# Designs tried in a protein design run: designed miniproteins, single chains, continued (3). Part 16

Each design is a single chain, and the fold is of that chain. pLDDT is the mean over its residues in the fold that is shown.

## One batch from the design tools (miniprotein)

Design m8531
Fold by ESMFold2-Fast:
Structure m8531 (fold): chain A 64 residues (1-64)
Amino acid sequence: SLAEEIRELLPKIADPDTQARISQLLAELVREKGVDPASIGFSAKTDEEFAEKVERLVERIEAA
C-alpha cells in the first residue's frame, strides 16, 4: 500500500531525494483516499519533525 511504502522510507528521511519521494507518495495517498488536504496541513523545521508529522498524517488518512 502507499501508506506502507511511505513508512518504509521514513528511516531515510535525512536524504532529500527520499523526502521528495515521501511528499509524492503522500500526495497520491491523499488523492486515493479522497481526504481534504486542507484538513491535514503541517509545517516542519527539522527532518525528525518532518518524519513525525508524516507518520501522524498517514495514520489520520488511514483512519478517515
Scores: mean pLDDT 72

Design m8532
Fold by ESMFold2-Fast:
Structure m8532 (fold): chain A 75 residues (1-75)
Amino acid sequence: MALSREQLAQGGAIVNDVVKKIIDELRQEGASDEEILRESARAGVIAWDYMKEQLAKGIIPSVEEVYDYVKKKLG
Protein backbone atom coordinates (compact mmCIF):
# COMPACT_ATOMS: atom_id res chain seq x y z
CA MET A 1 0.00 0.00 0.00
CA ALA A 2 1.35 3.46 -0.92
CA LEU A 3 2.15 5.70 2.05
CA SER A 4 0.21 8.99 2.16
CA ARG A 5 2.01 12.36 2.22
CA GLU A 6 0.66 12.86 5.76
CA GLN A 7 2.09 9.50 6.94
CA LEU A 8 5.49 10.27 5.36
CA ALA A 9 5.55 13.76 6.94
CA GLN A 10 4.58 12.43 10.40
CA GLY A 11 7.07 9.55 10.15
CA GLY A 12 9.83 11.96 9.08
CA ALA A 13 9.08 14.30 12.01
CA ILE A 14 9.26 11.38 14.49
CA VAL A 15 12.55 10.10 13.00
CA ASN A 16 14.02 13.64 13.13
CA ASP A 17 13.01 14.01 16.81
CA VAL A 18 14.68 10.66 17.68
CA VAL A 19 17.91 11.60 15.84
CA LYS A 20 18.00 15.05 17.53
CA LYS A 21 17.57 13.39 20.95
CA ILE A 22 20.49 11.03 20.25
CA ILE A 23 22.69 13.94 19.01
CA ASP A 24 21.89 15.93 22.19
CA GLU A 25 22.73 12.92 24.40
CA LEU A 26 26.05 12.31 22.59
CA ARG A 27 27.00 16.01 22.97
CA GLN A 28 26.13 15.88 26.68
CA GLU A 29 28.39 12.79 27.02
CA GLY A 30 31.31 14.71 25.42
CA ALA A 31 31.35 12.85 22.09
CA SER A 32 33.44 14.33 19.25
CA ASP A 33 31.80 15.90 16.16
CA GLU A 34 33.00 12.85 14.15
CA GLU A 35 31.39 10.42 16.63
CA ILE A 36 28.14 12.46 16.60
CA LEU A 37 28.06 12.44 12.77
CA ARG A 38 28.71 8.66 12.62
CA GLU A 39 26.24 7.67 15.35
CA SER A 40 23.48 10.09 14.18
CA ALA A 41 23.73 8.70 10.62
CA ARG A 42 23.48 5.12 11.97
CA ALA A 43 20.55 6.10 14.23
CA GLY A 44 18.72 7.70 11.28
CA VAL A 45 19.00 4.52 9.16
CA ILE A 46 17.78 2.32 12.05
CA ALA A 47 14.91 4.71 12.86
CA TRP A 48 13.72 4.84 9.22
CA ASP A 49 13.90 1.03 8.82
CA TYR A 50 11.67 0.66 11.90
CA MET A 51 9.35 3.48 10.75
CA LYS A 52 8.88 1.90 7.28
CA GLU A 53 7.99 -1.47 8.86
CA GLN A 54 5.44 0.10 11.24
CA LEU A 55 3.88 2.34 8.55
CA ALA A 56 3.50 -0.74 6.28
CA LYS A 57 1.35 -2.22 9.10
CA GLY A 58 -0.73 0.98 9.35
CA ILE A 59 0.92 1.94 12.66
CA ILE A 60 2.50 5.32 13.49
CA PRO A 61 4.93 4.61 16.37
CA SER A 62 5.64 7.16 19.12
CA VAL A 63 8.98 9.00 19.43
CA GLU A 64 9.63 6.97 22.63
CA GLU A 65 9.00 3.62 20.84
CA VAL A 66 11.34 4.50 17.92
CA TYR A 67 13.96 5.87 20.35
CA ASP A 68 13.91 2.65 22.44
CA TYR A 69 14.30 0.53 19.27
CA VAL A 70 17.24 2.66 18.02
CA LYS A 71 19.02 2.56 21.42
CA LYS A 72 18.59 -1.25 21.58
CA LYS A 73 20.08 -1.64 18.06
CA LEU A 74 22.98 0.77 18.77
CA GLY A 75 23.87 -1.25 21.90
Scores: mean pLDDT 83

Design m8533
Fold by ESMFold2-Fast:
Structure m8533 (fold): chain A 97 residues (1-97)
Amino acid sequence: MLVATATGTSATIENLPAGKYVVRAIATGASSPPTLTITVNGKEVAPASTTTDQALGQYQTVVTARGVEVKEGDKITATASGASSPPTITLVVAPEP
């Protein structure tokens, strides 16, 4: 399992072995609902699930993608948009069994 965390509009994981992966992107701490997009080398991956929650004026969005095909040297990027303040993005990647 690999994890990348960034404050701002994107988080990236690079140098993954070729294979199939489960990818979860989490954006927290936004004052408006963030939209999360997962890309592999700039190409959008269809999400299996997307949830957005609010507590006390802060928004969290979670996007999960499954069966994400990665070639050696590919990068996975999570990008946040629609947030009025930069969220903290956490990108988690695990190989599928």
Scores: mean pLDDT 75

Design m8534
Fold by ESMFold2-Fast:
Structure m8534 (fold): chain A 83 residues (1-83)
Amino acid sequence: TLHVVVVAKDDPEGVRALVERLLREAGDQPVHLTLIDAGSTDDTVAVAREAAAANPNLTLTIIDAKDMEEAKKLAEELLEQLR
C-alpha cells in the first residue's frame, strides 16, 4: 500500500490533482491518503471525499487541524509512523 500524508487548506483543485496523480502513479497498488485539513472554509474536504468514493483503490482518512501549524505537526508525527 502507498501511504501518503498531505496538508491542505482552501485548495480543492490541488487536492483533486494530487489524488489523480497518486492513483496514476500507484497503478493497481492500493493508496492510503491521510489528508490533514488545516481549517478549510471551502469544499476542499468534500472534493477529497468525492474522489475517494469514486476510486475503490483509494482509502481516505481526514484529520481536522485548527490551523496550518497544528496540521504540519500532525503530518510530521504521521510520517514518522509510516517509516
Scores: mean pLDDT 79

Design m8535
Fold by ESMFold2-Fast:
Structure m8535 (fold): chain A 104 residues (1-104)
Amino acid sequence: MKEVYKLTAKKLGIPEEVVELVEENLYEELKAEAKKTGDEKLKKAVELYDEAKKLEEQGKYREALEKLLKAYELTREWAKSRGQEELAKYADIVIESAKEVLEK
């Protein structure tokens, strides 16, 4: 996942450490929103993100990236459905970065 954050940071023109902070804050916000609203797409996105973290801890980096990609695809769909244009754009950049890492 670090390689995805590095590519995302490069595409956005910001430091990698800022992307890592954005990712942690976004995860907590999506988790809170899923609990508050009961939105099934957000619940599934959070579950996939948790699975990705667990797979990364196990050294299963490719499988972790595949789960992360799915989590962001659902996050993007939810963001678009709620008119959250900036979040949808951010999700698109993370999706693009994850696809580039998986295709190498």
Scores: mean pLDDT 83

Design m8536
Fold by ESMFold2-Fast:
Structure m8536 (fold): chain A 105 residues (1-105)
Amino acid sequence: MVTLSLEELENLIYQLLEEEGLTVVVDGEILQSPTAPAPQSDANGEPTTREHRILLAAQLLLGYIDRQKAAGKTSISLQDIFDFLRRNFSPEIADYLISYIKENL
């Protein structure tokens, strides 16, 4: 198994967000435009945009990295990262992020 430093992983996630034109959110909330928003989504589950799902995945992964740093770790296995993504997100989003990480190793 290949391991990544937490700093390298963090940099890859920030690069992904910049390439997608996304910004990290504060406390899990997307920064809203000051223009008038659309009405509240109904409980029928209007689909979250792909970009929103990628942003949330990146933010949760960055939070996971911060927890590993707080525990005194400097590196993490690729398998642990992939398992985290697959557990928390749809296969579409998880596989996209996994492919991005693999391509930039």
Scores: mean pLDDT 67

Design m8537
Fold by ESMFold2-Fast:
Structure m8537 (fold): chain A 92 residues (1-92)
Amino acid sequence: MEVEKAAEEAAKAGAEGAKNAGDPESGLRSGEALSKAVKVSGPEGGVKALKKATEAAYKAAGEERAKKMREVARYTAEKLREIGDELTEELA
């Protein structure tokens, strides 16, 4: 609940950073931070925030950079899923 707001805020900051720099590595770092926050608070909020951040980044960066950012988003989503699976096993 509260984590969704925090994750959304972090995702917006990440998207803005990527827009300014246009560097996929910046997005990767933001994704790693998001993944870590999700592991602490919950994967659902992080996944939703990631989706919004990716959408914003696509609009902000333009097509060429959107391709690279899609790779970053895909990697981050995969990491988030891994954390979700691990968390599910722990909580099961």
Scores: mean pLDDT 59

Design m8538
Fold by ESMFold2-Fast:
Structure m8538 (fold): chain A 70 residues (1-70)
Amino acid sequence: SALATVLRIALAEVRRAEEVSEQEAINIANALRSYGATETAERILKLVEEGTLSKEKVLAILEEALEKYS
């Protein structure tokens, strides 16, 4: 599916990065929302809103989403 492809690309980019910026997290969330993964997008945006954003947390959310939508 297109969503699974977007999730795989996001996972690969986040894994290669040393850290995830707020803008990168927002961009990923917006892409996921545009493909119908609204709940996953909201989970990522919540990390930004609460100031708890980390690479580890974003990876966990994306890996869970890939399992659910693959």
Scores: mean pLDDT 87

Design m8539
Fold by ESMFold2-Fast:
Structure m8539 (fold): chain A 92 residues (1-92)
Amino acid sequence: MELRERILELHRRLQEALAAGDFERARELARELARALRELLLAEGVPEEVAELLAEALLLAYEAAIARAAGDEERAAELEERARALEEELEA
């Protein structure tokens, strides 16, 4: 399976795990998604530091969604702020 197709499939599985309340599986899928994204970006010639920041921002965003779904609103807000800060750094 090529990396783009794998990323899309992992994203679908993550959404299904969240909908089912399977937060442990959602966290595992989020980590796999972040790793696959980093590999894709590196293969496409994105600098390592940028690829790592993008993968970390994605992981933080998914961890925030999982925390919110689990009822941990404070942790979700903290993780979302960290993800936004990384995205702003990449835009600058």
Scores: mean pLDDT 82

Design m8540
Fold by ESMFold2-Fast:
Structure m8540 (fold): chain A 94 residues (1-94)
Amino acid sequence: SMEEYEKLKEELEKKLEKAKESAVELFRQLADDLGDPERALALTESLLASEREHEIQWIEENIKDEKFKKELIEMVEKATEETKRAIREEAERL
C-alpha cells in the first residue's frame, strides 16, 4: 500500500541519517587509531561503498514497484554522496 511505502521511505531516511553519523564517527576513530587520516579516509569510503551496495541489493530484491524502487535507490545514492562529503570535511579539520 502507499501508506506502507511512505513508512518504509521514512524508516530508510532515518537509517541513512544514522549511518552517516556512524560513518563520520568511524572515520574519527580510525584516523586517531591509525595516525593516518588518508588511510582512515580510504577505509571509511570503502566500507561506505560496501554498505551502499548492500542497501541497493536489498531494495532491488524486495521492492517490486519500479518507480518506488528508483526513488529509494536515489535516496541511498544521495545519502552516500552526502556522507562522503561529511567524512572529507572531517578529514580537512584534522
Scores: mean pLDDT 87

Design m8541
Fold by ESMFold2-Fast:
Structure m8541 (fold): chain A 67 residues (1-67)
Amino acid sequence: DALVEQLVAALRASDGNPAAAERLLQEEGLDRAASATLFARVAERLRKEGRDDLAAVAEQLAARYAA
């Protein structure tokens, strides 16, 4: 997914700054449920890449938007 790739890139470029990823979601106009699902996918991808530090940030964002 192009948006998952962009979110992964934003977290890598910002060294895990959640504001960088949230800014991208704001530009796409996504609701909270869609945002939570996307962050869960971002976390899965980052874990497969061995970036457990960034995956943890994405997991926390997914949980926050799911609440």
Scores: mean pLDDT 82

Design m8542
Fold by ESMFold2-Fast:
Structure m8542 (fold): chain A 60 residues (1-60)
Amino acid sequence: ASARLRETEARLQATAETFAAWVARAQADNSPQRDIDALQRSLANSQDLVRAVRRRIEEQ
């Protein structure tokens, strides 16, 4: 796989980890459920992008 795809995977993984941290913090702070749900959707979308890039790398 190309170095650029691996760099993209790393960037997307870092983004997903940031959203995961924000979800954990929002839950700890007893934030409104709507805000937690929005962060969880962003996390799920970021994780889906990581998986898509990873599959692309594996198929090369």
Scores: mean pLDDT 82

Design m8543
Fold by ESMFold2-Fast:
Order: structure tokens, then sequence, then C-alpha cells
Structure m8543 (fold): chain A 85 residues (1-85)
């Protein structure tokens, strides 16, 4: 259901905040968390779209700075998709 997908999205954003050294990425993930807590991305479809957009954006960033965040986001996307099924 949507709760499990939402939890996976929250966990993914929290890991990015904790493990990233990029201040812009930490700010973006923090804003994302506030948006999720306010009720956005409440459907599995919205959570999947949000993480797919995040993965794409991170892959367009400098590979060295984004590699850990890409891995976290891709693992989170897999969890959201599994929870959505």
Amino acid sequence: GGEASRQALIETLQKIIEESTNEGLKEGATEGLKTVEAGAYSTPEQAIAALEALVLSLKEAEPKDAEKAVKIAEEGLAKVKAAAS
C-alpha cells in the first residue's frame, strides 16, 4: 500500500541527508522530506516518479559527488516499487 511506499521514500531521503557531503543535495532531500510529511507523494505512483526524477538528476550531476546518492536512490526506488506491488 501507499504507507509502505511512503516509508521507503522517507528512508531514502533520510539516508541521502545522512550520507551525502553535498550541501545542495542535503537541502534538496530535506525539502523533499518536508513535502512528503505534508502529504505529497502519498500514492505509490507519485513516490516512484519522485525517486526516478531524483535518480536522473543525480546521474546528471558530477559522477564523483553523486555516486553514493544514486545508489541510495536506486535502492529506495526498488523498495518503493516492491511496496507498490
Scores: mean pLDDT 76

Design m8544
Fold by ESMFold2-Fast:
Structure m8544 (fold): chain A 117 residues (1-117)
Amino acid sequence: SLEEIVNFLFPEEDEETRELIIRLVEAVKNKDFDTAKELLRELAKRFELSEKTLEMLLEMIDRIKEGKDPSPLLWKLAFLEELSAKDHLYAVPIALLIGYAAGSKVAKRLLDAWLSQ
C-alpha cells in the first residue's frame, strides 16, 4: 500500500509529515498539481530543503503536468553534488514517489527494487 511505502521510506518522520507525503502522492495521482505544489512547499519547510532542491521538485511537477518524462530531474536530484546530504536524503524519495504517482515506469522499477531489499 502507499502507507506502507511511505512508512518504509520515512520511518523516522512523525505521523503528520508522513500524512503530508501521502496527500502529495494522491494529489499527483488525481492531477491536482496546485495542491501537490503547496504540499511540496510545506514538506520542503519541514525537511529544511534548499531553495534549489524545492525548485527542482516543483519543475518535476510541471513536467508531469505537461505530459513529459520527469526522470531527468530525478537523476539531477540524485547526482547533483552541490546539494547537501540532507537535500538528497529527503528529495530523492519524494521525487521517486512523485514519479511513481505520475505513472513513471523508471520510478516504479526503482521503488520496487528498493522495497524488495
Scores: mean pLDDT 82

Design m8545
Fold by ESMFold2-Fast:
Structure m8545 (fold): chain A 85 residues (1-85)
Amino acid sequence: MYRVEVRVEATSAEAAERAARAVAAALEGMGAVEVEVEVDAEANTAVVRGLFESREDAERGARAAARAAEAVPGVTRVEVRIEPA
């Protein structure tokens, strides 16, 4: 299995929460078997993790998630990592 971790920094807690929802939906839509969401409203940050059965699915999920996060107004940074799980 492979884990996709998406870290988001935003100008507001609302933007971070919106980005987290968009990223989670993108990972689920690309076949993630598990999705975990952590939002830090005080820091205006979010971390979303998706678990995929294959590296190919994880790479597709990562691309979709990054695009989804970058589309949210107020998102200032998106960092994506793929690692064996």
Scores: mean pLDDT 87

Design m8546
Fold by ESMFold2-Fast:
Structure m8546 (fold): chain A 90 residues (1-90)
Amino acid sequence: SALLQEAKEKFQQAVDLKKAGAPDTEVARALAEGVVAFVQALVSQGDYDRALRTLALAREEVEGLPLSEEAKRIVLEALDRAEAAVRAAQ
């Protein structure tokens, strides 16, 4: 799946950005894009329940990460938009 490949590339980008000492807002954007791509892959397969569970787990993980409030907000806002899109696709 092109979306699964995009998710993998975005997660790798987040790891690379963190290793390079990039701002956590850039790391957060790459992580958010990876989660959104993965959720879109699940939606394309009709797996809405797993998509919503993935978003819930990502939300819990982000709240536990040592990220700035701005970086957390970037991820949580992206997850909120993705959840709305999943629910609209049902």
Scores: mean pLDDT 87

Design m8547
Fold by ESMFold2-Fast:
Structure m8547 (fold): chain A 84 residues (1-84)
Amino acid sequence: GPLAPLTKEQALATFNNIDLDGNGKIDEFELALFLPGLTREEVKELIKIVDKNGDGYISKEEFIDFLTNPDKYPKAVEILKKAV
């Protein structure tokens, strides 16, 4: 489906739903469970695009920036659309 910019509050709520262990970071496993329609390679690419510091995790700040500014991440949006 179409990805519209979320509010910061909506992005934070979505982050909390994906962050299953509550550590403040989303890993490849948590993201794959949330987006079961994506291949392992697509999940890795999505993390690589959104993960600004290269630690292999999506932080709360990186995730909020992505969902509130999807126009900055056109390739990530195209990958995410395959999950729906």
Scores: mean pLDDT 77

Design m8548
Fold by ESMFold2-Fast:
Parts: sequence; structure tokens; C-alpha cells
Structure m8548 (fold): chain A 74 residues (1-74)
Amino acid sequence: APMATARQQAINRLTNEYIDEMRALHAAGHSEAEIEARLRARTAELQAKAPSAEEAAYIEAAAANALDHFRAEL
């Protein structure tokens, strides 16, 4: 099995955190549109505060992965 790189581990961890948050919001009765808007807002905040361009790219990749996963489970 391929070992995840530190970069891939960071992306996967943040992706799972986003998925868990989105699933919790859905279980609490929030709409898909509200959940997606919240994810977009959180992603923008984290990217603005990112210490490097590489970390901003991790945040973007994680958010995209989480959205794809969430939409596939609906």
C-alpha cells in the first residue's frame, strides 16, 4: 500500500475534518446550500490566514475533496 506523504496526510486530515463538520450540520437540519456556503466561507478564512501558498493549496484541495464526497453521499 502506498504511504501518504506529509502533504497528502495534511490534505486528507483537513478533508475528513470538513466532511465530519458537513455531516454534523446536515444531521442538525441545515440545508445543502447552507452547508456548502459555510464550507466556502471557512475555506476563504483559512486560505487568507494560511502561512504559505502551499498550505493555502492544501486547504483548497481539502475543501474540493470534501464537497465532492458530500455531494456523492446525498
Scores: mean pLDDT 79

Design m8549
Fold by ESMFold2-Fast:
Structure m8549 (fold): chain A 60 residues (1-60)
Amino acid sequence: GLAEAQALIDEIRALGTPGGLAIAGYLERELARGVPADELARMARRGLDAAKQSIANGRS
């Protein structure tokens, strides 16, 4: 739901990577546009996975 999407966006920001900050900003704009909470949560999970993968690959 919305709380889950917000928690995921916050976790992406907490990573402190440029890519993570860009993803979090994109997701916040989608939230402001009224994207459904379940779709936003799915997008946020994908964004978090991408940001973590970048860190794991030595790219921040």
Scores: mean pLDDT 80

Design m8550
Fold by ESMFold2-Fast:
Structure m8550 (fold): chain A 64 residues (1-64)
Amino acid sequence: SPEVAEIEKEYADQMRRLSQEYQERLQAARAAGASEEELQELRRETARQGQDVHDEYDRKLAEA
């Protein structure tokens, strides 16, 4: 359905933006001399955000 196609496109677009933001934050953190622990925290934070986006996507698909 058109609604499902839009939900799938929104999810793909959001995941791509999250990936791009992560790369930018990672570059900035490295340039600032962030520790390996700080970089690991950034990775965990981004993984949680990605999971939240995926959970919302699943919810929207179930309601479509």
Scores: mean pLDDT 87

Design m8551
Fold by ESMFold2-Fast:
Structure m8551 (fold): chain A 80 residues (1-80)
Amino acid sequence: MEEILKNFQPARILPEDSSLPAVKLLAKAYVLELQGKFEEARKLYEKILKEYPDTKVRVRLDDGSVVELNVSEIAEYRLS
């Protein structure tokens, strides 16, 4: 699981899940983090943990397999 979280990118979330509010926040936070805006990204990750603790998404791995995980789990890993 940590390996999946470490190599995670929002683009790996299946398209059918991409419109979920938690996924949109995750994508915004990820872009902010890449831009060095760590405090702004942190606030969005914390919002995901508070407002969307149970939102599940399907993520496609490098081998083509699909795994299900909580968006909040991704956000928590990024906050670590």
Scores: mean pLDDT 78

Design m8552
Fold by ESMFold2-Fast:
Structure m8552 (fold): chain A 74 residues (1-74)
Amino acid sequence: MEFYKGEAIRTPDTLTLVTQTPKKTLTITLPLSEVGVAWGQYTGADGKKVLRIGINSPDAEYGPHPAELTVTEK
């Protein structure tokens, strides 16, 4: 199974998760003043930090589809 690809963009105030699916782009913005984020450090194929999440889809017969988001700090 291949991961959906995307980016986790961290600023001092927000974390924005952008995931590309075959049909559309999903965007979730989290205010870091209200949401504490603890994430494991994973390494992607290019050696960059990645965040992994599951995407629920109405068409997913096998549970959440995995997504791998490259971590970018701004």
Scores: mean pLDDT 68

Design m8553
Fold by ESMFold2-Fast:
Structure m8553 (fold): chain A 110 residues (1-110)
Amino acid sequence: MKVRKRTFTLTPATAAAAGASLINFMLNFARETGKAVKATVKTSSGEVFTGSAGEAARYIRDVALRARRDGPQTVELTLEEVDGDAKAEIAEIEAVRDEFIADMAAEAAA
């Protein structure tokens, strides 16, 4: 079973770019393994989220919005390969990434 970890700091200035990088990290892991992905997100505030990569991408969007509003957040992302349809997972992560980019652009314009 493959496991990868990354730590990112999301600041109000970097939240969009860092959030997109975290989502792309999950997308690349799913593409490289050909497997569904279980993601664990730990924040510097002590919050822990565990779910699919698609669910974790939505959670990262919320953390990025909080970092923009409330100040810096550090995120540790742990990815594990699990049994499941990699193609469906990849499509879900891509959809969430596109929504995230649109949401962050809209928030920046408001």
Scores: mean pLDDT 80

Design m8554
Fold by ESMFold2-Fast:
Structure m8554 (fold): chain A 85 residues (1-85)
Amino acid sequence: SIDKTAAENALAQDPNNAVALLDLARSYLNQGDAEKSIEYAEKALSVTTDPVLKAEAFEIMAEAYEQLGDYEKSEEYRKKANELL
């Protein structure tokens, strides 16, 4: 997708770009690649201290774990996202 291409280009310039990592995580989630979505969301969490971006990463991970049928982890990450506001 256009968003995925833009995120990949941004990450080539700055591998710690949390917004680009989250855009890529969301793109993989929309494509049904839950494992890659989780990978990029975890990378975003490792490079940001912004609670809004952390909440977005947890929301992406919750949706990805739900796609994988891991409802326990999905619930855990939904709770983490809601706590960050």
Scores: mean pLDDT 87

Design m8555
Fold by ESMFold2-Fast:
Structure m8555 (fold): chain A 60 residues (1-60)
Amino acid sequence: SRGDLRKLAIEDTAESLRLIGDQFDAELAGDQQAVAEYTQRLRAHMEEARRRMQELDDAL
């Protein structure tokens, strides 16, 4: 439903902000490995969220 799409968008935004915060903490610590890992996790999360939103939209 459209309500499910809205909820998913809000949840995606919240998780993206958390991952961005984790990446900033890693950058402040000078941990380049952790920065790369959080960057990949953010990309994977955004792609997964987009796919889930598309699946819900297709079910309408």
Scores: mean pLDDT 78

Design m8556
Fold by ESMFold2-Fast:
Formats: C-alpha cells, structure tokens, sequence
Structure m8556 (fold): chain A 79 residues (1-79)
C-alpha cells in the first residue's frame, strides 16, 4: 500500500496530538491495517472494531480526506 495517505493522516494527527517518533517510524515501515489499528487502540483508546475500520479508511481513502478522518477519530476517542 502506498504510504502517501498514511503520511498525510499522520501529519494531520500530529497537529492535534503528540505522536511519538517511534510510532511514526513503525507505521511508515509497516503500514498494515493491523499495525494502524493497534496504534489507534493503544494511543487513542479506540476499541478494536472501530480502530480496524478507521485503519482501513486511512489506507484506502484519498489523502485529501486525512483532516476529516482525524476529526472523526478524535471524536470517537473522546466518546
């Protein structure tokens, strides 16, 4: 999977929350649904089903959707 949509997502998320450099490197090195879902569960407190759904969207939706995806993920994390 090309890292472009994931990179745009991480750039938008980093404007809203602190991202540890090791998490950024891991996600860039292994941009899988499982790895992204694990990150969302561990760092943002999302449940497994919600995290997996957002991970798939991060990898499949256009990079232009990154700001909207970040807003949705942070809203889900706050609930």
Amino acid sequence: MPPTSLQMFLDELSKRVYLHPSDIVELATNPSVENIASFLQTRLGLDEATARRFAERILTEPAEKAPALVDEILAASAA
Scores: mean pLDDT 79

Design m8557
Fold by ESMFold2-Fast:
Structure m8557 (fold): chain A 68 residues (1-68)
Amino acid sequence: APVVTATVTTSGGTVVLTATADANGRFEASRNGITVTGTVGADGTLTWTVEQDPSSTNVITGVDVSVT
């Protein structure tokens, strides 16, 4: 199964999230009030969305998402 790694840079520091995609290529990971959801397509196309917990005081300034 594909392993997805998201490196999210915030005003409070860098957060690294890792998830394994399921049989349908879907993945979700949450850490430090940050949630990354997405899909790895059969052709290896990666689509993703990053959301923050509304209670979070940190601002997202950068996101890098990769699949292996």
Scores: mean pLDDT 80

Design m8558
Fold by ESMFold2-Fast:
Structure m8558 (fold): chain A 69 residues (1-69)
Amino acid sequence: SAAFIEELEAEAERLGVTEEDLERAKELALRYAEAAGAPKELLEKMREAPSVEEMAEILRPYMEKLRAE
């Protein structure tokens, strides 16, 4: 869910995130999106996002669409 990605970013800030931790968080976010069935175009936009917060914003409309079904 979108809440999971928001929680992940909040934890990253709390823990004093390194660049390695940020890359791990981005990979986790991508794996989550793939598991949720996000289309290739959405995954590509997420890969280009500079932060986990922007990745979450890109994923949000897709997750809302899934919840509406």
Scores: mean pLDDT 73

Design m8559
Fold by ESMFold2-Fast:
Structure m8559 (fold): chain A 120 residues (1-120)
Amino acid sequence: SVKEKYEEALEKAKEELEEAKKLREEIRKFGGTDEDYIELAVEAYKALTYARAALLYKESLEMEKENISLVVAAELLIMSIPMDERYLRKELSKLSREEQIEVAEKLLEEAEEALEEVEK
């Protein structure tokens, strides 16, 4: 059901965001490598994507009739994660540490904001 898909996407978003925040605290305590910032960006991206999918499922559930286009959009977002993750890792490895940090922090900010929107 769309409700089960919503609940699963929301749980995945929370889990990925928790892992991202945990990694960020480890970076704060011990310092970060380029690999740490790439991992932070990837975890934040996954959290953001699941939160965006959850929001689309939630929007469909709040409608009088199921909106198939919102459900399909959410499923396509989730299905893109493995390819997008590989692409993101490859592209971030080409960037300077300063740029890697900027991308990671921006994705983390957007993930937190997206999850807050879902939980409203």
Scores: mean pLDDT 89

Design m8560
Fold by ESMFold2-Fast:
Structure m8560 (fold): chain A 86 residues (1-86)
Amino acid sequence: SSPLDEAAKRERVLERLVEELRRFEATLDDIVAPSEEEARELELLRELLRLIRERDYAALEALLDEQGVDPSSRESLLELADAYAA
């Protein structure tokens, strides 16, 4: 396998994740949170998706930092965000 083949495979996986995220977003408003904690988590997810759609990466990075998301997860989320917003 070549780096080019691995990049193509990664792109296909990313496309599938973007599609799954879009389906998740489409159902997000129909999810009933059973607790105040879960309601706060749902609001956070809605805010993250909004920032991704608006391509407000500065605010997205700030929110991820505030939530204590580690650097490796942050990079993966930003890559997913860029693909989702495309």
Scores: mean pLDDT 68

Design m8561
Fold by ESMFold2-Fast:
Parts: structure tokens; C-alpha cells; sequence
Structure m8561 (fold): chain A 100 residues (1-100)
């Protein structure tokens, strides 16, 4: 179905985002890495929000994005930032799957 195609595209976008962030972790310093991870994760959140038709789900995604940005800013290591990103992307994908 069209919704299954959207979910597969979102899963691919999530995998691409994680790969980009993992590659950045190898080359960037901690502050640059946290900024990059925040940017890429924010872009992924916005992609999902733009596809959602339910305003309550969109609100929950915006709140989760704000929480994730705050957690990334407060992270004390690249590993902590990476764990925050992985958790946030997993939660976003679960919300998308449940809203469809």
C-alpha cells in the first residue's frame, strides 16, 4: 500500500541519518559532532512531522524533538549523544508505525 511505501522510505531515511551520524562521530570533535547530530536528527523529525496528518501525533513529535535537542546539548560524550540519537529515531519510527 502507499502507507507501507511511506514507512519503508522513513526506515531508509532513518538508516541514512544514523549512518551519516556514525561516520561523523569518527571525524568530528565532540562539539561539532553534537551540532551535526542535532541537525541531522532534527531534519529526520521534520520529515516525519510533515508526513503526519494527525495534529496530536505531530504535537508529540515536536515535543520529542525538543526533548531530544535538549538531551543532545547536555550530552557529555559522543557515545551518549549517539545513544540519544538512536533512542529518538527508534521512538519516532514507532510513533509513525502506530499512527498509520
Amino acid sequence: SHMEEILEELKQSAENALKAIEEAAKTLDEDSFKSFATLVTGIFFQEVIDLEEDEEVRKELRELRAETVARLKAAKSKQEAMDIVKEAIERVLKLAEESL
Scores: mean pLDDT 87

Design m8562
Fold by ESMFold2-Fast:
Parts: structure tokens; C-alpha cells; sequence
Structure m8562 (fold): chain A 100 residues (1-100)
């Protein structure tokens, strides 16, 4: 996956919040960084049973996410993983347009 710019990450997070705010009450009131962590945590906890086995690198990123130690680029990588893991046609089409 290509590396997201700050603006692309913000637009993608806004779309994720719009689609999943019913699962995460109050997420709209959080900072952008906290919205990303909330979405990653929610997805990991609710989807991990259906997700493929994570690589050691992906496991390290998730451990850093739990400790809130992610760099901006690592946060972008996990948000892209989240989009792919959710597999929503609307979300994937939004990402495709965003990266065009």
C-alpha cells in the first residue's frame, strides 16, 4: 500500500468515523490521532477472530498501537490495514479515489 499523506489520512479517518460512529459512541469528539487509535482498537477486538494470522511486523505495529507509540507513518499503515480488513466496497472505493 502507498504511504498516506497527512491530508489523505485525515480524509480516510473522517470516512471511517462516519461509517462506524454507531459502533464507537463519542469518537467524533476525539482528536484525529485518538480517533485512529479508537478505530484500530475496535477493529482488533471485534474482528480478530475473522482476520488472517498477522505477520510479526503487523503484530509489532498493533502492540505499539496499544501503547500509543506509533509514528504518523505507522498509524497510516494500520489505518490502511483497517480499511482492507473491513472490506467495505464503499470504503475501498473511497480509498481508491483518495489515492488517485
Amino acid sequence: MPKLSQQQLEELLKKLVELYKSQLPGIEKLSLKEQAYALISWAYDNLKGALPTLSPEEQELLEKAVNRELSQSELGELVLWLVESLGSDELLEFLKELLS
Scores: mean pLDDT 73

Design m8563
Fold by ESMFold2-Fast:
Structure m8563 (fold): chain A 66 residues (1-66)
Amino acid sequence: SFDELVARARELAAQLEALGRHDAAAGLRAFVREAEAMHAAGIDPDNAEQGLRALIRRVEAELAAL
């Protein structure tokens, strides 16, 4: 669900902060806020969900490569 994607993204942002990656954490939080706003307004909600899912996969892959 979209709410599960938001929760996962917030968890990843906290992990990035803990690793000192403050700019990456801020960027992820900004994307989440934009996706939530688009989803709530009904503006391209499928694209917002897909974009958030893609960003989560990218961040998880980057963290796994550490």
Scores: mean pLDDT 83

Design m8564
Fold by ESMFold2-Fast:
Structure m8564 (fold): chain A 74 residues (1-74)
Amino acid sequence: LRELAEELAREILKKAVEQGLLSEEEAEALLPAVTERVLGLLEEAIANPEETLAGSEVNPEARKVAERARELLA
């Protein structure tokens, strides 16, 4: 699960760098924090899928992470 969270975090940060929102150095510095955030979202999505989906009505990024996690775990 942590490896999956790290892979998703790397993809998120890569897209942010491609969009010019972050430098590559900043993305690497943020990787541990983003990995911990993604890991928490994945654990919540697995333990409480209905609650995670309800929360993502207000936070679309959390919904995208949960959807991508389901695709990768399939």
Scores: mean pLDDT 67

Design m8565
Fold by ESMFold2-Fast:
Structure m8565 (fold): chain A 68 residues (1-68)
Amino acid sequence: MEALEREMQAIYLELLEREDEAAVERIQEIGRETKARLSKAKTEEEKLEVVREALERVRQIFAEAQAR
């Protein structure tokens, strides 16, 4: 869990540094959705799955941003 959250944070900070406003906005939207899903998750397994899905989406956005 913690390692996945750190990876998401690192990608977010990297995109902020690059001033990629579109990518940052998309990641912020994913962050809001993830927070809502985590508040409804009852088990550590459910929480891990929510964060894993969010990280996969964030990684895709980062890969697209790096292609610029």
Scores: mean pLDDT 78

